Designed miniproteins, single chains, continued (4). Designs and how they scored, part 46

Each design is a single chain, and the fold is of that chain. pLDDT is the mean over its residues in the fold that is shown.

## One batch from the design tools (miniprotein)

Design m13682
Fold by ESMFold2-Fast:
Structure m13682 (fold): chain A 91 residues (1-91)
Amino acid sequence: ADEETQVDLALKVLERLGEKISREKVREMIERLRKGEKPDEIAKEFGISPLAAMAIAYVLELLEGFEVPESSLSEEQKKKAREIAEEVLKE
């Protein structure tokens, strides 16, 4: 299923950044991103970096044209998050 692919790709993003949360928490995070919650707020609640949350949001954008919510991340941090998402999708 497409949802399972999204979860697997999000886990790959987290692994690349040396971060760990459960598969169940990744599913919850994706659902909340889809509801328009900001990546920065999700990162704080789930105990991951804002960079990781933004990279996961970009994975969703690239897979299905998801509208990425507004973020306080710098343009350089957003660029790095997008590069991580593209590299994960390339695998």
Scores: mean pLDDT 81

Design m13683
Fold by ESMFold2-Fast:
Structure m13683 (fold): chain A 95 residues (1-95)
Amino acid sequence: SAKKEEEEKKKKYKEEAEKFKKEAEEELKKTAEEAAKTLNIEELGEKLAEKLKELVEEAKKMENEEEADEAIAAAQAAAAEAYAEAVKKLKEKEE
């Protein structure tokens, strides 16, 4: 039935978005951790902003707009968390 094909497409879009969310969170965390080892807080923020911009553009390429919007929101949240954690580690390193 046509309804089953629509449900299978929705499941595929959701799985694509979930995979993107996991990869984006992991990449943002790694970017923040690497930047925190060699850069100051300002440069760390700039590198995370650049990586987030790249990830947002990739999310916009998703076929389903609702899943793309959720993926963008998740990437933004992950970037904020990665930044906060990296800043905390930088402050601990200076003590």
Scores: mean pLDDT 81

Design m13684
Fold by ESMFold2-Fast:
Structure m13684 (fold): chain A 69 residues (1-69)
Amino acid sequence: MEELKQKAEEYLKKAEEALKNGDYRTAFIYASKAFQYAADANDLELMEKAARLIQEALRKLGLSRPAPP
């Protein structure tokens, strides 16, 4: 599972960079990929880091709930 952990770490770094740049959409995509690789590697710590970045990106995008018409 070392390759999966490396990919998770790589996508975590990309997500963090995207968040710093204000590219919240890209940050969400990279964080989601990091979470998938971390889950497949069964690495809870990486999964928690990725989940935190996903939540942060969604919060920055304002995607909490669809607005009513």
Scores: mean pLDDT 79

Design m13685
Fold by ESMFold2-Fast:
Structure m13685 (fold): chain A 80 residues (1-80)
Amino acid sequence: IERAIELAREGIRLAEQGRAREAARRTIEAGMEVLKVAETKETILRAIGLILRAIGAELDGDAEEARRTAEEVLELAESL
């Protein structure tokens, strides 16, 4: 789970620098790390949803959406 937290924090930092696609890619990686340790249907579905949102942010080059999604992945990872 520590790797998911690290990747999500990097995603937030990159988004703050306007590096939208790099932030989104880190967020996708963070969500995938959450999936490795997810044990409940609720956590699995939330992680998948956040990965899809991060993919959308990467396609759109949307730094704000990448940041918001990374913050939600961080919150999810910290809850595990």
Scores: mean pLDDT 84

Design m13686
Fold by ESMFold2-Fast:
Order: sequence, then C-alpha cells, then structure tokens
Structure m13686 (fold): chain A 96 residues (1-96)
Amino acid sequence: GLTDEELLQAMRDMGIGAAEGAVRALKAGDFQTAAVLSSLVPLGIEAAKQLNDTEALKRIKELVEEGARLARQHGNTELAEDLEKIKKKVEEAIKA
C-alpha cells in the first residue's frame, strides 16, 4: 500500500486539483460542481500542512481567494462564505 507520506502527497495534490476545478466550475457557472470540489480542499490543506509544503498552501490560498471572488460576483453568497472559511484555514496553516 501507500506510505503515510505518499498518501499525504496524494491528498495534497487532490486538494490543489479540487481548488483548480472549483475555480473552473465557477467560471462556467457550475455551482454544484464548485461546491463539491470546494468541500475537498480542506483535506488537501491538512495534508500540505503535515508535509510542511508552504508552496502548496500558498497555491491553495490563491485559488480559494479567486473562487470566493467569483462566487460573490455570481451572487452565490453561501459558496463565497464557505470559500472564505477555507481561506482562513489555509492562512492559519501557513502561519503554523
């Protein structure tokens, strides 16, 4: 099976991919897909934190900031608030 480090790396990469996918979905007006993908991002944040991968955390922060802006621009307040909570989690992970 995967080592714990290999599993954390896979979870980090999934979190980045989910954040990128959420931004793409928001640009397309697909709020259901954006919400599902956004819900996976916190797992990637925790994995990146455990790996001390500050570059991954910074990338996730940039993506969730863009996602929150896009969600607000489309009037999806609930999704924007969810993305702002994820942004707070990644900011706390960067400071740790």
Scores: mean pLDDT 91

Design m13687
Fold by ESMFold2-Fast:
Structure m13687 (fold): chain A 113 residues (1-113)
Amino acid sequence: GLEATIERLAAVFGISREEARALLRESLAAILDGIVELLRREGVEIPAETPEEIARAVRRVLEENPEAAEQLKALAEGMGTLLGEDVDMSTLGPEEFAEEVERLAARAKEVIA
């Protein structure tokens, strides 16, 4: 889980749990921003950066551009790893993929807040 990831980061880098949590928040924010930037670059409008709007945009990109799907997969799997989850996006269909991105984005936003 998330707390185990924070503990591992603190131990590996020799930093406090507070510093590890700050680094984790910054890393999650960067990945989430990267997902939104990629989706906007693929021509999808995201009027509000909510998990639901991000998931809607992901569904559209997965249907129209398979090359962007690989980049989205890497970002989503990275976000899952930071949240302390082992997520394999390669086994998911487009609808399930978008639903997992929605779930991960919602959790990331909770950690960042």
Scores: mean pLDDT 83

Design m13688
Fold by ESMFold2-Fast:
Structure m13688 (fold): chain A 57 residues (1-57)
Amino acid sequence: RSFVEELADLYIKRGEYYLEKGEVEKAIEDFQKAISLYPDNEKAKKLLEEARKKLEE
């Protein structure tokens, strides 16, 4: 497991925390950062889609 994957996981966890607190825009930024670091991260992609859907409502 690479350092980049571990760093992406940290951004995902922080983004999940922001989603729980209702800070959707901050969560989106963290998930985008995770994807920029590790583009094949399926969890980050799914969470980004979920967060964006919350803004569209």
Scores: mean pLDDT 79

Design m13690
Fold by ESMFold2-Fast:
Structure m13690 (fold): chain A 85 residues (1-85)
Amino acid sequence: MTEEERLEALEKELEELGASEEAREKLLEAFKLEPEALKAVEEAKKTGSEEAKKKAEKLIKEVLELVREAAKLMLSEEDLRLLAL
């Protein structure tokens, strides 16, 4: 699956779940960063470089932050109301 196909599949799933636009944007951003974070982890493993390790840590933290923000939006009273149809 290409990155574009992966993002399309996620958007479709989120739309079917009735997730808010903001929650969808956060999850799409996290999903988009995930393969880059994985590449950074692989590079850190290959080189053992402190710079590569720091880059991997930063990207992992960014992905986790986006997922946390999306979960916060999806579990808000407003987002729960949008999911209730």
Scores: mean pLDDT 72

Design m13691
Fold by ESMFold2-Fast:
Structure m13691 (fold): chain A 98 residues (1-98)
Amino acid sequence: MREEIDELVEAMQAASDPEKAIELAKKYVEEGKLDLAYFIAQVARLAGNYEAALEIYKLLYEKDKDPETYENMADVAEQLGRKEEAEIYRKKAEELKK
């Protein structure tokens, strides 16, 4: 728990820089620390780094086929103005909920 706080602080600092956010999230995904990678994606999204958040969600989806990940990808794609891509991700999320 205490060590996890230090990792969350590192994740929050990295999430403000899109390149560092992707690099750190990729490392956490490879280590199986999916919650930390998800946290980086959420903080990157809050910081307006939508392209970095989208790439991190794609990495997360490769390890865990969760429909919620596609819903988050759709939201971020919409914020980027990629309406067609957002619609594809929403449709995939609905298909996975069966």
Scores: mean pLDDT 79

Design m13692
Fold by ESMFold2-Fast:
Structure m13692 (fold): chain A 85 residues (1-85)
Amino acid sequence: SDELIEEVVERVREVLETETDPRAIAVKIANILLEALPKLSPEEQRELLERLVALIDERLGADSPLARALKAAARSIVEQILAEQ
């Protein structure tokens, strides 16, 4: 649902604003995605991925090591969940 997409985006935003340890950021975002993605349709999962990529690029810079790692992890998780449908 649009409500769940907004909730996930807000939770990821909060992690990026409050956490300084790259490992903690990665683990918390992965857990948020693993919990939320199975509740979304394939179209909503793709929309969420696009919004998270934009948020990560905006907050961290597209070429930062952390941004690249988080985007790769998010894409991998979405691909895994889509393959299970």
Scores: mean pLDDT 85

Design m13693
Fold by ESMFold2-Fast:
Structure m13693 (fold): chain A 63 residues (1-63)
Amino acid sequence: AEKEILEEIDEAIKQAEERGDEELVEKLKEYKELFLKLLNAPSEEEAVELVREEAKKIAEEAK
């Protein structure tokens, strides 16, 4: 469930930090913040919009 997903993200961040992969650490922290925002979103519609905006931002950075 939600707690297990957060624990997996935290473990992935820890492993990336141990490897010195600072770029991956930043990306994983961004995903964690997005996930927390989704859990606290007042509606499913707002949650979908948050995901859409983050996806667009990631796509632009990849170009």
Scores: mean pLDDT 73

Design m13694
Fold by ESMFold2-Fast:
Structure m13694 (fold): chain A 69 residues (1-69)
Amino acid sequence: SQDQQWLAWLQANPEQQDGEIARLGSRLSQAQEAGDQQAISQSLHGLGLVAQARGDQATAQRWFAQAQQ
């Protein structure tokens, strides 16, 4: 799946994780200002995948839960 491919890439490229967090955080802020619920959910889901790649499953589940709301 796309999520599995992205997660594998994040795990293989740990030096890129902080940049991806910054990118997703910026997109989340823009989506929140625009009221774009799909983009908000996608950004939150992406943050969950980065947290999972870092081994922080508790933080990942928190982001995934927010993405579903």
Scores: mean pLDDT 87

Design m13695
Fold by ESMFold2-Fast:
Structure m13695 (fold): chain A 63 residues (1-63)
Amino acid sequence: MVEELVKKAKEFALELIKKGVSEEDAIETAKFMLELELLRQGVSRDEARKIAEEVGEEIRKEI
C-alpha cells in the first residue's frame, strides 16, 4: 500500500533533517527514494514521478 511507503519516506526525511540536512534537500531525497521503491513494485515511471511529487508536497506541509 502506498500509505506505508509515504510513512517511511516521511520518517526518512525527518531523520535527514535531524542530521543537519536542509528541509528542501531532505524532502527531495525522500521523494527520490519513494520514486525508486514505487518503480521496484511495478508502478510506471510517469505514475511513480507523479506520486513522489504529490507526497513530497505532503511531507513539506507536515514538517
Scores: mean pLDDT 79

Design m13696
Fold by ESMFold2-Fast:
Structure m13696 (fold): chain A 69 residues (1-69)
Amino acid sequence: SDEALRLLEEALLLYHMGRTEEAVRKYREALAIDPRAVERYLERARQTALHEPTEAERILAELEALVAE
């Protein structure tokens, strides 16, 4: 879902701004819409070659850890 990918982009931006709790919230919203949003986001990032995928992968992994019990 394009909306889920947009929510992941918002989560990444919020994380860079130090707004970690808001980033986690947006990450949860994205996964609620599309459980494979992270995979789809990284696939699109590789396709466009506009961003460094390793940084996005690291941040998304940290957000995943933060949402775990």
Scores: mean pLDDT 77

Design m13697
Fold by ESMFold2-Fast:
Structure m13697 (fold): chain A 60 residues (1-60)
Amino acid sequence: SEKERALLETKKLFLEIVVNSERWLLESNPHLPADVKARIQANIAALEERIRELERQIAE
């Protein structure tokens, strides 16, 4: 339905905002410990996969 699509698009937009915030954190703090940077990068990867899943649902 149109409402379901709008909800999925809203969820996608929210996750994109979170990804951008996490990327900004990495770029603004180049001296973060390697394990902390790896954790943030893993979080970004998980969020980007969730965004791809939402894109697939929107396209179907």
Scores: mean pLDDT 87

Design m13698
Fold by ESMFold2-Fast:
Structure m13698 (fold): chain A 82 residues (1-82)
Amino acid sequence: SQELDEGIKIQDIYSKVQDVLTNGLNKFLSTKDADVVENHINEAKTLFNNESTNLTADQKSDLEKKFSDLVNNIKNIIKEFS
């Protein structure tokens, strides 16, 4: 169904963004360089913008909220290990 296909696409974008952010966190844990995290957040934003082009405004807004939650979780982890 179209609704199922849209859900799969949203989940795929989320997973790709999460992978980029996780790679940034792992590099931070080995280097202790905060700029590495910021670079990966910017990479994840670029990926999100490229992959979200065909989403509705509501779908994009919901996914942006989930993206913000992921970024905040990573920033909290960095603060804990700093």
Scores: mean pLDDT 82

Design m13699
Fold by ESMFold2-Fast:
Structure m13699 (fold): chain A 91 residues (1-91)
Amino acid sequence: SLTDRLDLVIEGEPEKLREVAPALEASGDFGRIVAAMARGAADGNLEKAKSLVQEEAERAGYRVTEVEIKSYKLDGKTVYVARVRLERVPP
């Protein structure tokens, strides 16, 4: 079987992540996955992010191999970094 591997990253403040999610969702399969990352990361909740991303990845024919959320402070505001690693499910 052939495997295709992807590493997807999104970064932003919770408010900005929520603002961009609808436009990303409209962009196709990978846009839906990144929108799910944005929505999950906006709450800083790893389990919510995993759940949302897994659902959209499976619809696109991918298996989630890793989900990570990190945060840092910039000018007193929290910024989240969400990373997802995906592997294409063989036909």
Scores: mean pLDDT 80

Design m13700
Fold by ESMFold2-Fast:
Structure m13700 (fold): chain A 67 residues (1-67)
Amino acid sequence: SARERAREATERLARKLAELAEKETGLPATGRGSLDEDGVARAVVETALGTAVHRASAEDAIKAAEA
């Protein structure tokens, strides 16, 4: 079903982002400390997204300045 496919797609994206974040930063998600399974998954995704967003920061800063 569409719901199941969306869930799988999100899971694959989170996994890829986690791998990229670990390779680029050299820091594993668990480096933030010992978290439960849900917390670890969230921290991994947040770290990966943070790295990607940080690289686009210049454009976001321009948007903020225009506001």
Scores: mean pLDDT 55

Design m13701
Fold by ESMFold2-Fast:
Structure m13701 (fold): chain A 79 residues (1-79)
Amino acid sequence: SRNVALAVGHVIRAIGLELDGDLLGAARSYREAAELYEKEGDLEEALKLYRKAAELAREVDPELARELEERAEELEEKL
């Protein structure tokens, strides 16, 4: 699947950014991956990635963290 391939690319990028200490960049890349898994219908993987992105964003961008936590809660209700 094109969406899964793109999502994997974003996860790899996010891991690299996280290792570099770019927590905001990592959170954004995990969000992009989560959105692609959500489009593919892999809601469990999307939920995990939204939660990971929210955790990384919490101290550096609290508004982004809140939005990601809300999206994770909406997905959990569909599971």
Scores: mean pLDDT 88

Design m13702
Fold by ESMFold2-Fast:
Structure m13702 (fold): chain A 63 residues (1-63)
Amino acid sequence: MVGEIARAVVTVPKTGPDDLALRPGDRVLVLEEVDEERVLVQSLATGETGLVPKSALEKLGDA
């Protein structure tokens, strides 16, 4: 997943300071796999970075 473009398939709320809020259809660049459940991503719309659940993302392809 690192270096891939992914799309949010569900709404992701910002629940902590390191989290990134996403809505369905938002595209992100995967920067780092932090653990089995979470990835560090950058929003392609805003440039903001943060942690999101890996299960909330659908792989689209390479960046």
Scores: mean pLDDT 78

Design m13703
Fold by ESMFold2-Fast:
Structure m13703 (fold): chain A 80 residues (1-80)
Amino acid sequence: EIEEKLREKIDELAKLLASPTVNQEKIDEVIREIAKLLAELNPEEVTEEGAYRSIKAAIADGLTPEQIKELLEKALEALK
């Protein structure tokens, strides 16, 4: 189910962001997967490109891995 996959990918992103070794390619890949799943969950309110840019902006603004996880979990709950 989309919701279960989203939770798995959100957890994966948080772990990648919390890692002492930064893998930017993998982080970008997981962000794209989350953006796609959010758009599939609510295509009337969310575009894949819009979600991707929003997540990247939040990370660039210096939100912690915990804050990014909370933000995405709240987005999932609001969109389902």
Scores: mean pLDDT 83

Design m13704
Fold by ESMFold2-Fast:
Structure m13704 (fold): chain A 66 residues (1-66)
Amino acid sequence: SLRDEALRLLEEAERLGVRAVLQGHVELAKEAGKLMQEARELIESGGDIEEALRLAKEAKEILLKA
């Protein structure tokens, strides 16, 4: 499901975010963290799951640049 894919991407982004902070990429981690929080709020509220998936993908892409 789209929800399961969004949750998987958020888990991956969380791991990448920890790595980014440890490597000194605090700005990228903060930017991605905001998108991850928005995605989690959409999932928890039963809101727009497609938007949650989009935000989770964007967060992961930001962190992969670190």
Scores: mean pLDDT 86

Design m13705
Fold by ESMFold2-Fast:
Structure m13705 (fold): chain A 60 residues (1-60)
Amino acid sequence: SKTEIERRLAILMFRKMALDVEIDLLKEKRPEDTEAIAEAEKQLKEVEREIKELEKQLKE
């Protein structure tokens, strides 16, 4: 249902915001920890992929 997709999208948007903050903090406090930064960026990409997929479903 459209309403369920919208609710799920809101949760993913919250997770995206949290990951953006985490990445910014890692780059500021521990820029040499390239593995931690890469892992957080990988998680961000996965969340962004899910957001785009759900947005596409809402447009159909």
Scores: mean pLDDT 86

Design m13706
Fold by ESMFold2-Fast:
Structure m13706 (fold): chain A 79 residues (1-79)
Amino acid sequence: ASAEEYLNQGRVYYDQGKYEEAIEHYKKALELDPEYAEAWRNLSMVLASVGKSQEALEYLAKARELDPAAVTEPYKSLL
C-alpha cells in the first residue's frame, strides 16, 4: 500500500470517530513517507482529539515546517 492510501484510510477512520485506527494508519503513511506534511497534520488533529495536546502541537509544527499550506485553521464554526 502507498502512503497516500494509508492517509485516505486514516481519514475515513477519523471521520467515523475511530481515532486509534486513524492514528495507526497515519503512522503507517509516515513510515512510507516521513515528509508527508498532510499525514503529520492529520495525525496532530487526531492526537488533539484524544487529549494528546503536546504531541499534537509538535506534529502540527512538523507539518507546517514541511508544507505551510497543509496546516488547517482552528475550527471557528465550533465557537
Scores: mean pLDDT 77

Design m13707
Fold by ESMFold2-Fast:
Structure m13707 (fold): chain A 114 residues (1-114)
Amino acid sequence: MLFDTAALASLLPPFLQELLAKVELPERVSLADFLNALHNALRQWLEENKLFLPGENKGLVDLSGTPLGETLGVDVATLFEIEEGATALLEAAAARYAEEAGLPVVTVVSPPLL
């Protein structure tokens, strides 16, 4: 099933909407493709912003205990939980289908989903 990309984006916090606006997505997208694009954009932003400290120091920026770090940490954890949960559900569904159809359990090489 395809969803309106703008409608899905409108459900996100403003920060995530701004991150996703930097990614070119079709007008209609699957939920899996949408969440993958969002996850990748957020991960890239975190990696880029954690690579260097202000004032010429190189290293990871520790955002722990800041309001921004707490907000981003929750969003990242939620996205990873959705990704892991969706993958587990898809694997369980594939295994059940294989059992019912009498087919050998094949490791599905999925295109990157949630």
Scores: mean pLDDT 50

Design m13708
Fold by ESMFold2-Fast:
Structure m13708 (fold): chain A 64 residues (1-64)
Amino acid sequence: SAKDAAKEAIEAIKAGDYEKAERYLTLAYLLGEGEDRELTAKAGQALGKGDYEKAIEYLEKVLE
């Protein structure tokens, strides 16, 4: 699910595995809809800028 992919992305970011995080973030995009998809897009932008704390924050909102 999109939430499972988002959770894996968070764990990958925390582990410093940014390539794995990007793969799971992409999966969350494909599986997500509505607000979850928008939050995942914002997380991707934050990850691309090296703002890992913001990326995790957006992904945690997907897990609600």
Scores: mean pLDDT 84

Design m13709
Fold by ESMFold2-Fast:
Structure m13709 (fold): chain A 73 residues (1-73)
Amino acid sequence: MAEKAFKEMLELLERIKKIVEEILKEYESLSGEELKKLVEEKNPEGLSVEEIKKRLEELYEKAKPLLEKAAEE
């Protein structure tokens, strides 16, 4: 019941995480100038690349305890 639903949700979250990481990895293949231009030009908040990385890292850290518990079962 709840355990099954929780596992399904965590699997979806992990898939989303992998997709996001692959997107970031693809962006890493771009030159530094192209990457910065893409990120900052398309970012309506005007955040720097470093600020965006920090926010993504904070989101990951918030999810990390749940992912660790799921990994340990």
Scores: mean pLDDT 63

Design m13710
Fold by ESMFold2-Fast:
Structure m13710 (fold): chain A 64 residues (1-64)
Amino acid sequence: PLVAPDAEEQAALEARLEAEIAKHEAAGDERLVELGRRQLELLALVRAGRLDEAIRLARELEAE
C-alpha cells in the first residue's frame, strides 16, 4: 500500500536524518554530512509539493 507519508512519518524521518548528520559531523565525514543535508532538502521539496525539483535532486544524489 503506497500511501504518501503522513506529516508525522516525514517528521520522524527528518529527525533520523538530522541525527545521522550529527554523527557524521562528529566523525569528520564532510561528504556524508553534505549527503545528509541534500536528503533533508529532498524531503522539504517533497513536503512542499515541488516534485520536479525533488526528482532533479534525487537524480543528482544518485549520480554521485
Scores: mean pLDDT 74

Design m13711
Fold by ESMFold2-Fast:
Structure m13711 (fold): chain A 61 residues (1-61)
Amino acid sequence: SEAEELAREGVVYMANGDYKKAIELLKKALELVKKELKGTEEGEIMIKSIEEGIKKAEELI
């Protein structure tokens, strides 16, 4: 899905130390997961993972 693709891109930018771009991509992924997978177990897991990633990235800038 588009949400999964954006989340993967966000993780790549995080690994490369580009936390600002990682946050932008992860926030886009988060909104898409909320629209596409709201109320699913997979969606809830992805939301938590993405939110944790955003928080970690924000703490590193």
Scores: mean pLDDT 82

Design m13712
Fold by ESMFold2-Fast:
Structure m13712 (fold): chain A 75 residues (1-75)
Amino acid sequence: DVLKKAIELSKKLEKEGHTELGDLVFAVGKLYEELGKNERGLEFLEKVQELVDKGDYDSARKLAEEELERLLKEK
């Protein structure tokens, strides 16, 4: 469930003070659910989590922004 994992990661990021990144992750996860692209969404969330675990929040934010823009064009 891509949306459930996106919500969990978003809330974790909000708690850590990364509210903007959390909001982006939630928005991307919701769009992946709406488009029926569950596997692709889970891969995206895994990549964001890897970057967050490394403390690379700038790359995580850029990845989320690029993915949001791409998915909005598919809607």
Scores: mean pLDDT 84

Design m13713
Fold by ESMFold2-Fast:
Structure m13713 (fold): chain A 66 residues (1-66)
Amino acid sequence: SEGEELLKKAEELIKEGKYDEALKLASQAARLGYTEEAIKLAIEAIKKAGGNEVQIKVAEHEIRSL
């Protein structure tokens, strides 16, 4: 499905260090119903980018609001 393809691309972008692009694709997957999977990838991307707990909470709230 399109959502599964977006999640796979986001995971690959995380491996490449392209965290902002990964977050954009995760958000698109969430709009297609893959909300929990998108949140897991967003948390991983933010942590690997050196983000903090506040940034994680903001991203989770934004994804759940889609």
Scores: mean pLDDT 86

Design m13714
Fold by ESMFold2-Fast:
Structure m13714 (fold): chain A 99 residues (1-99)
Amino acid sequence: GEMAREYLRKAERYIEEAERKLKEAEEALKKGDYEKAIEYAKEAIRYAEEAIRYAKKALELTEEEDRELILRAIGLILRAIGVIFDAELILKKAEEKLK
């Protein structure tokens, strides 16, 4: 439905923000800016969690016959999980360098 597509668009915007913040976190870590790496990694996790939230809302409103919307929502959830995993690794590495 129209509302499912709207939530999917919100999820897409949040995952794009999450991936951008993850890249900034990786670059900060490489430069030895551990405090910025932690900040950006935490932001990446927050955006990825919002992407999952909206993708789940899209799934709740999607009809079983709308296979394309279902697969797009699942794909966004998997991308968001990947961002969270990578961001958590950056957090651990950066925090270990500050100790």
Scores: mean pLDDT 89

Design m13715
Fold by ESMFold2-Fast:
Structure m13715 (fold): chain A 77 residues (1-77)
Amino acid sequence: SAELRAWIEAELAAFEAALRDMVRAGLSEEEIRDAANFLISRATARMRARGVPEAEIEEFVARMRELAERALAEARA
């Protein structure tokens, strides 16, 4: 649904903002990776609670992991 898609996009935006805050705070690559893994796990649990299909959860996790790798690349620069 459009409402579910909007909620997923809001979750991704919040995750990306958290990653930016961690990079700005000067967290290490290990700290950012650990925090990202924790946040992905929590977001996955929320998606399951909302009845999001597993295939969409896999796509969402892939997008979150992509955002995390971009943030790590920025932190390394």
Scores: mean pLDDT 85

Design m13716
Fold by ESMFold2-Fast:
Structure m13716 (fold): chain A 58 residues (1-58)
Amino acid sequence: SKLEEELFELMVEALKLKGADEKEAEEISKALLEDIKEGGDLEKAYKEVKKALEELKK
């Protein structure tokens, strides 16, 4: 879904800002997205990652 794609992109960006390389960020984000999908609260996860990313950009 579009929300899953946007969440994946935000997680990759946040991990790269924390010093992960592209491959590492993608692998971790893929695993995290699967865990979030099993938990069923994609919107909550999206809001949390977006907030974390804003803090990392400061």
Scores: mean pLDDT 80

Design m13717
Fold by ESMFold2-Fast:
Structure m13717 (fold): chain A 58 residues (1-58)
Amino acid sequence: MSLLQLAEEAVRASETDPEKAEQLREELKKRIKAETGLSDEEADRAVDTILTHVRQRA
């Protein structure tokens, strides 16, 4: 599953299921850390950037 798919699911879930949105956000963060080697803080910023970008697409 792609990072983009996880981000899109997290954005959709944030409107109806905040608990699921939180879980998807954490999964996205874990994958970014695994693929890039970024620190926890840097991965958090990357997740926020991706989610903002996905929201702007709709």
Scores: mean pLDDT 78

Design m13718
Fold by ESMFold2-Fast:
Structure m13718 (fold): chain A 75 residues (1-75)
Amino acid sequence: MESERMRRRMEEARKRAEEAGLEGDDSARAAVGYYAEELGREVKEVKEEMEKKGWSIPEMATRLAGEAGDRRRAE
């Protein structure tokens, strides 16, 4: 089922975000990891972009989710 697949992907995304050194709420870290993987980006690169731009983890999660949504519309 999609819910179980989503839960598994979120668990793996959270683990990747922790290994990349992202701090904060587990759900926000999992969202960054999940959407970064969906966009084909390394979580470490996403963390570096956040640090350079001064974005928070929730802000980055929102931006990555928007990019992922745009890609789904483009075939």
Scores: mean pLDDT 74

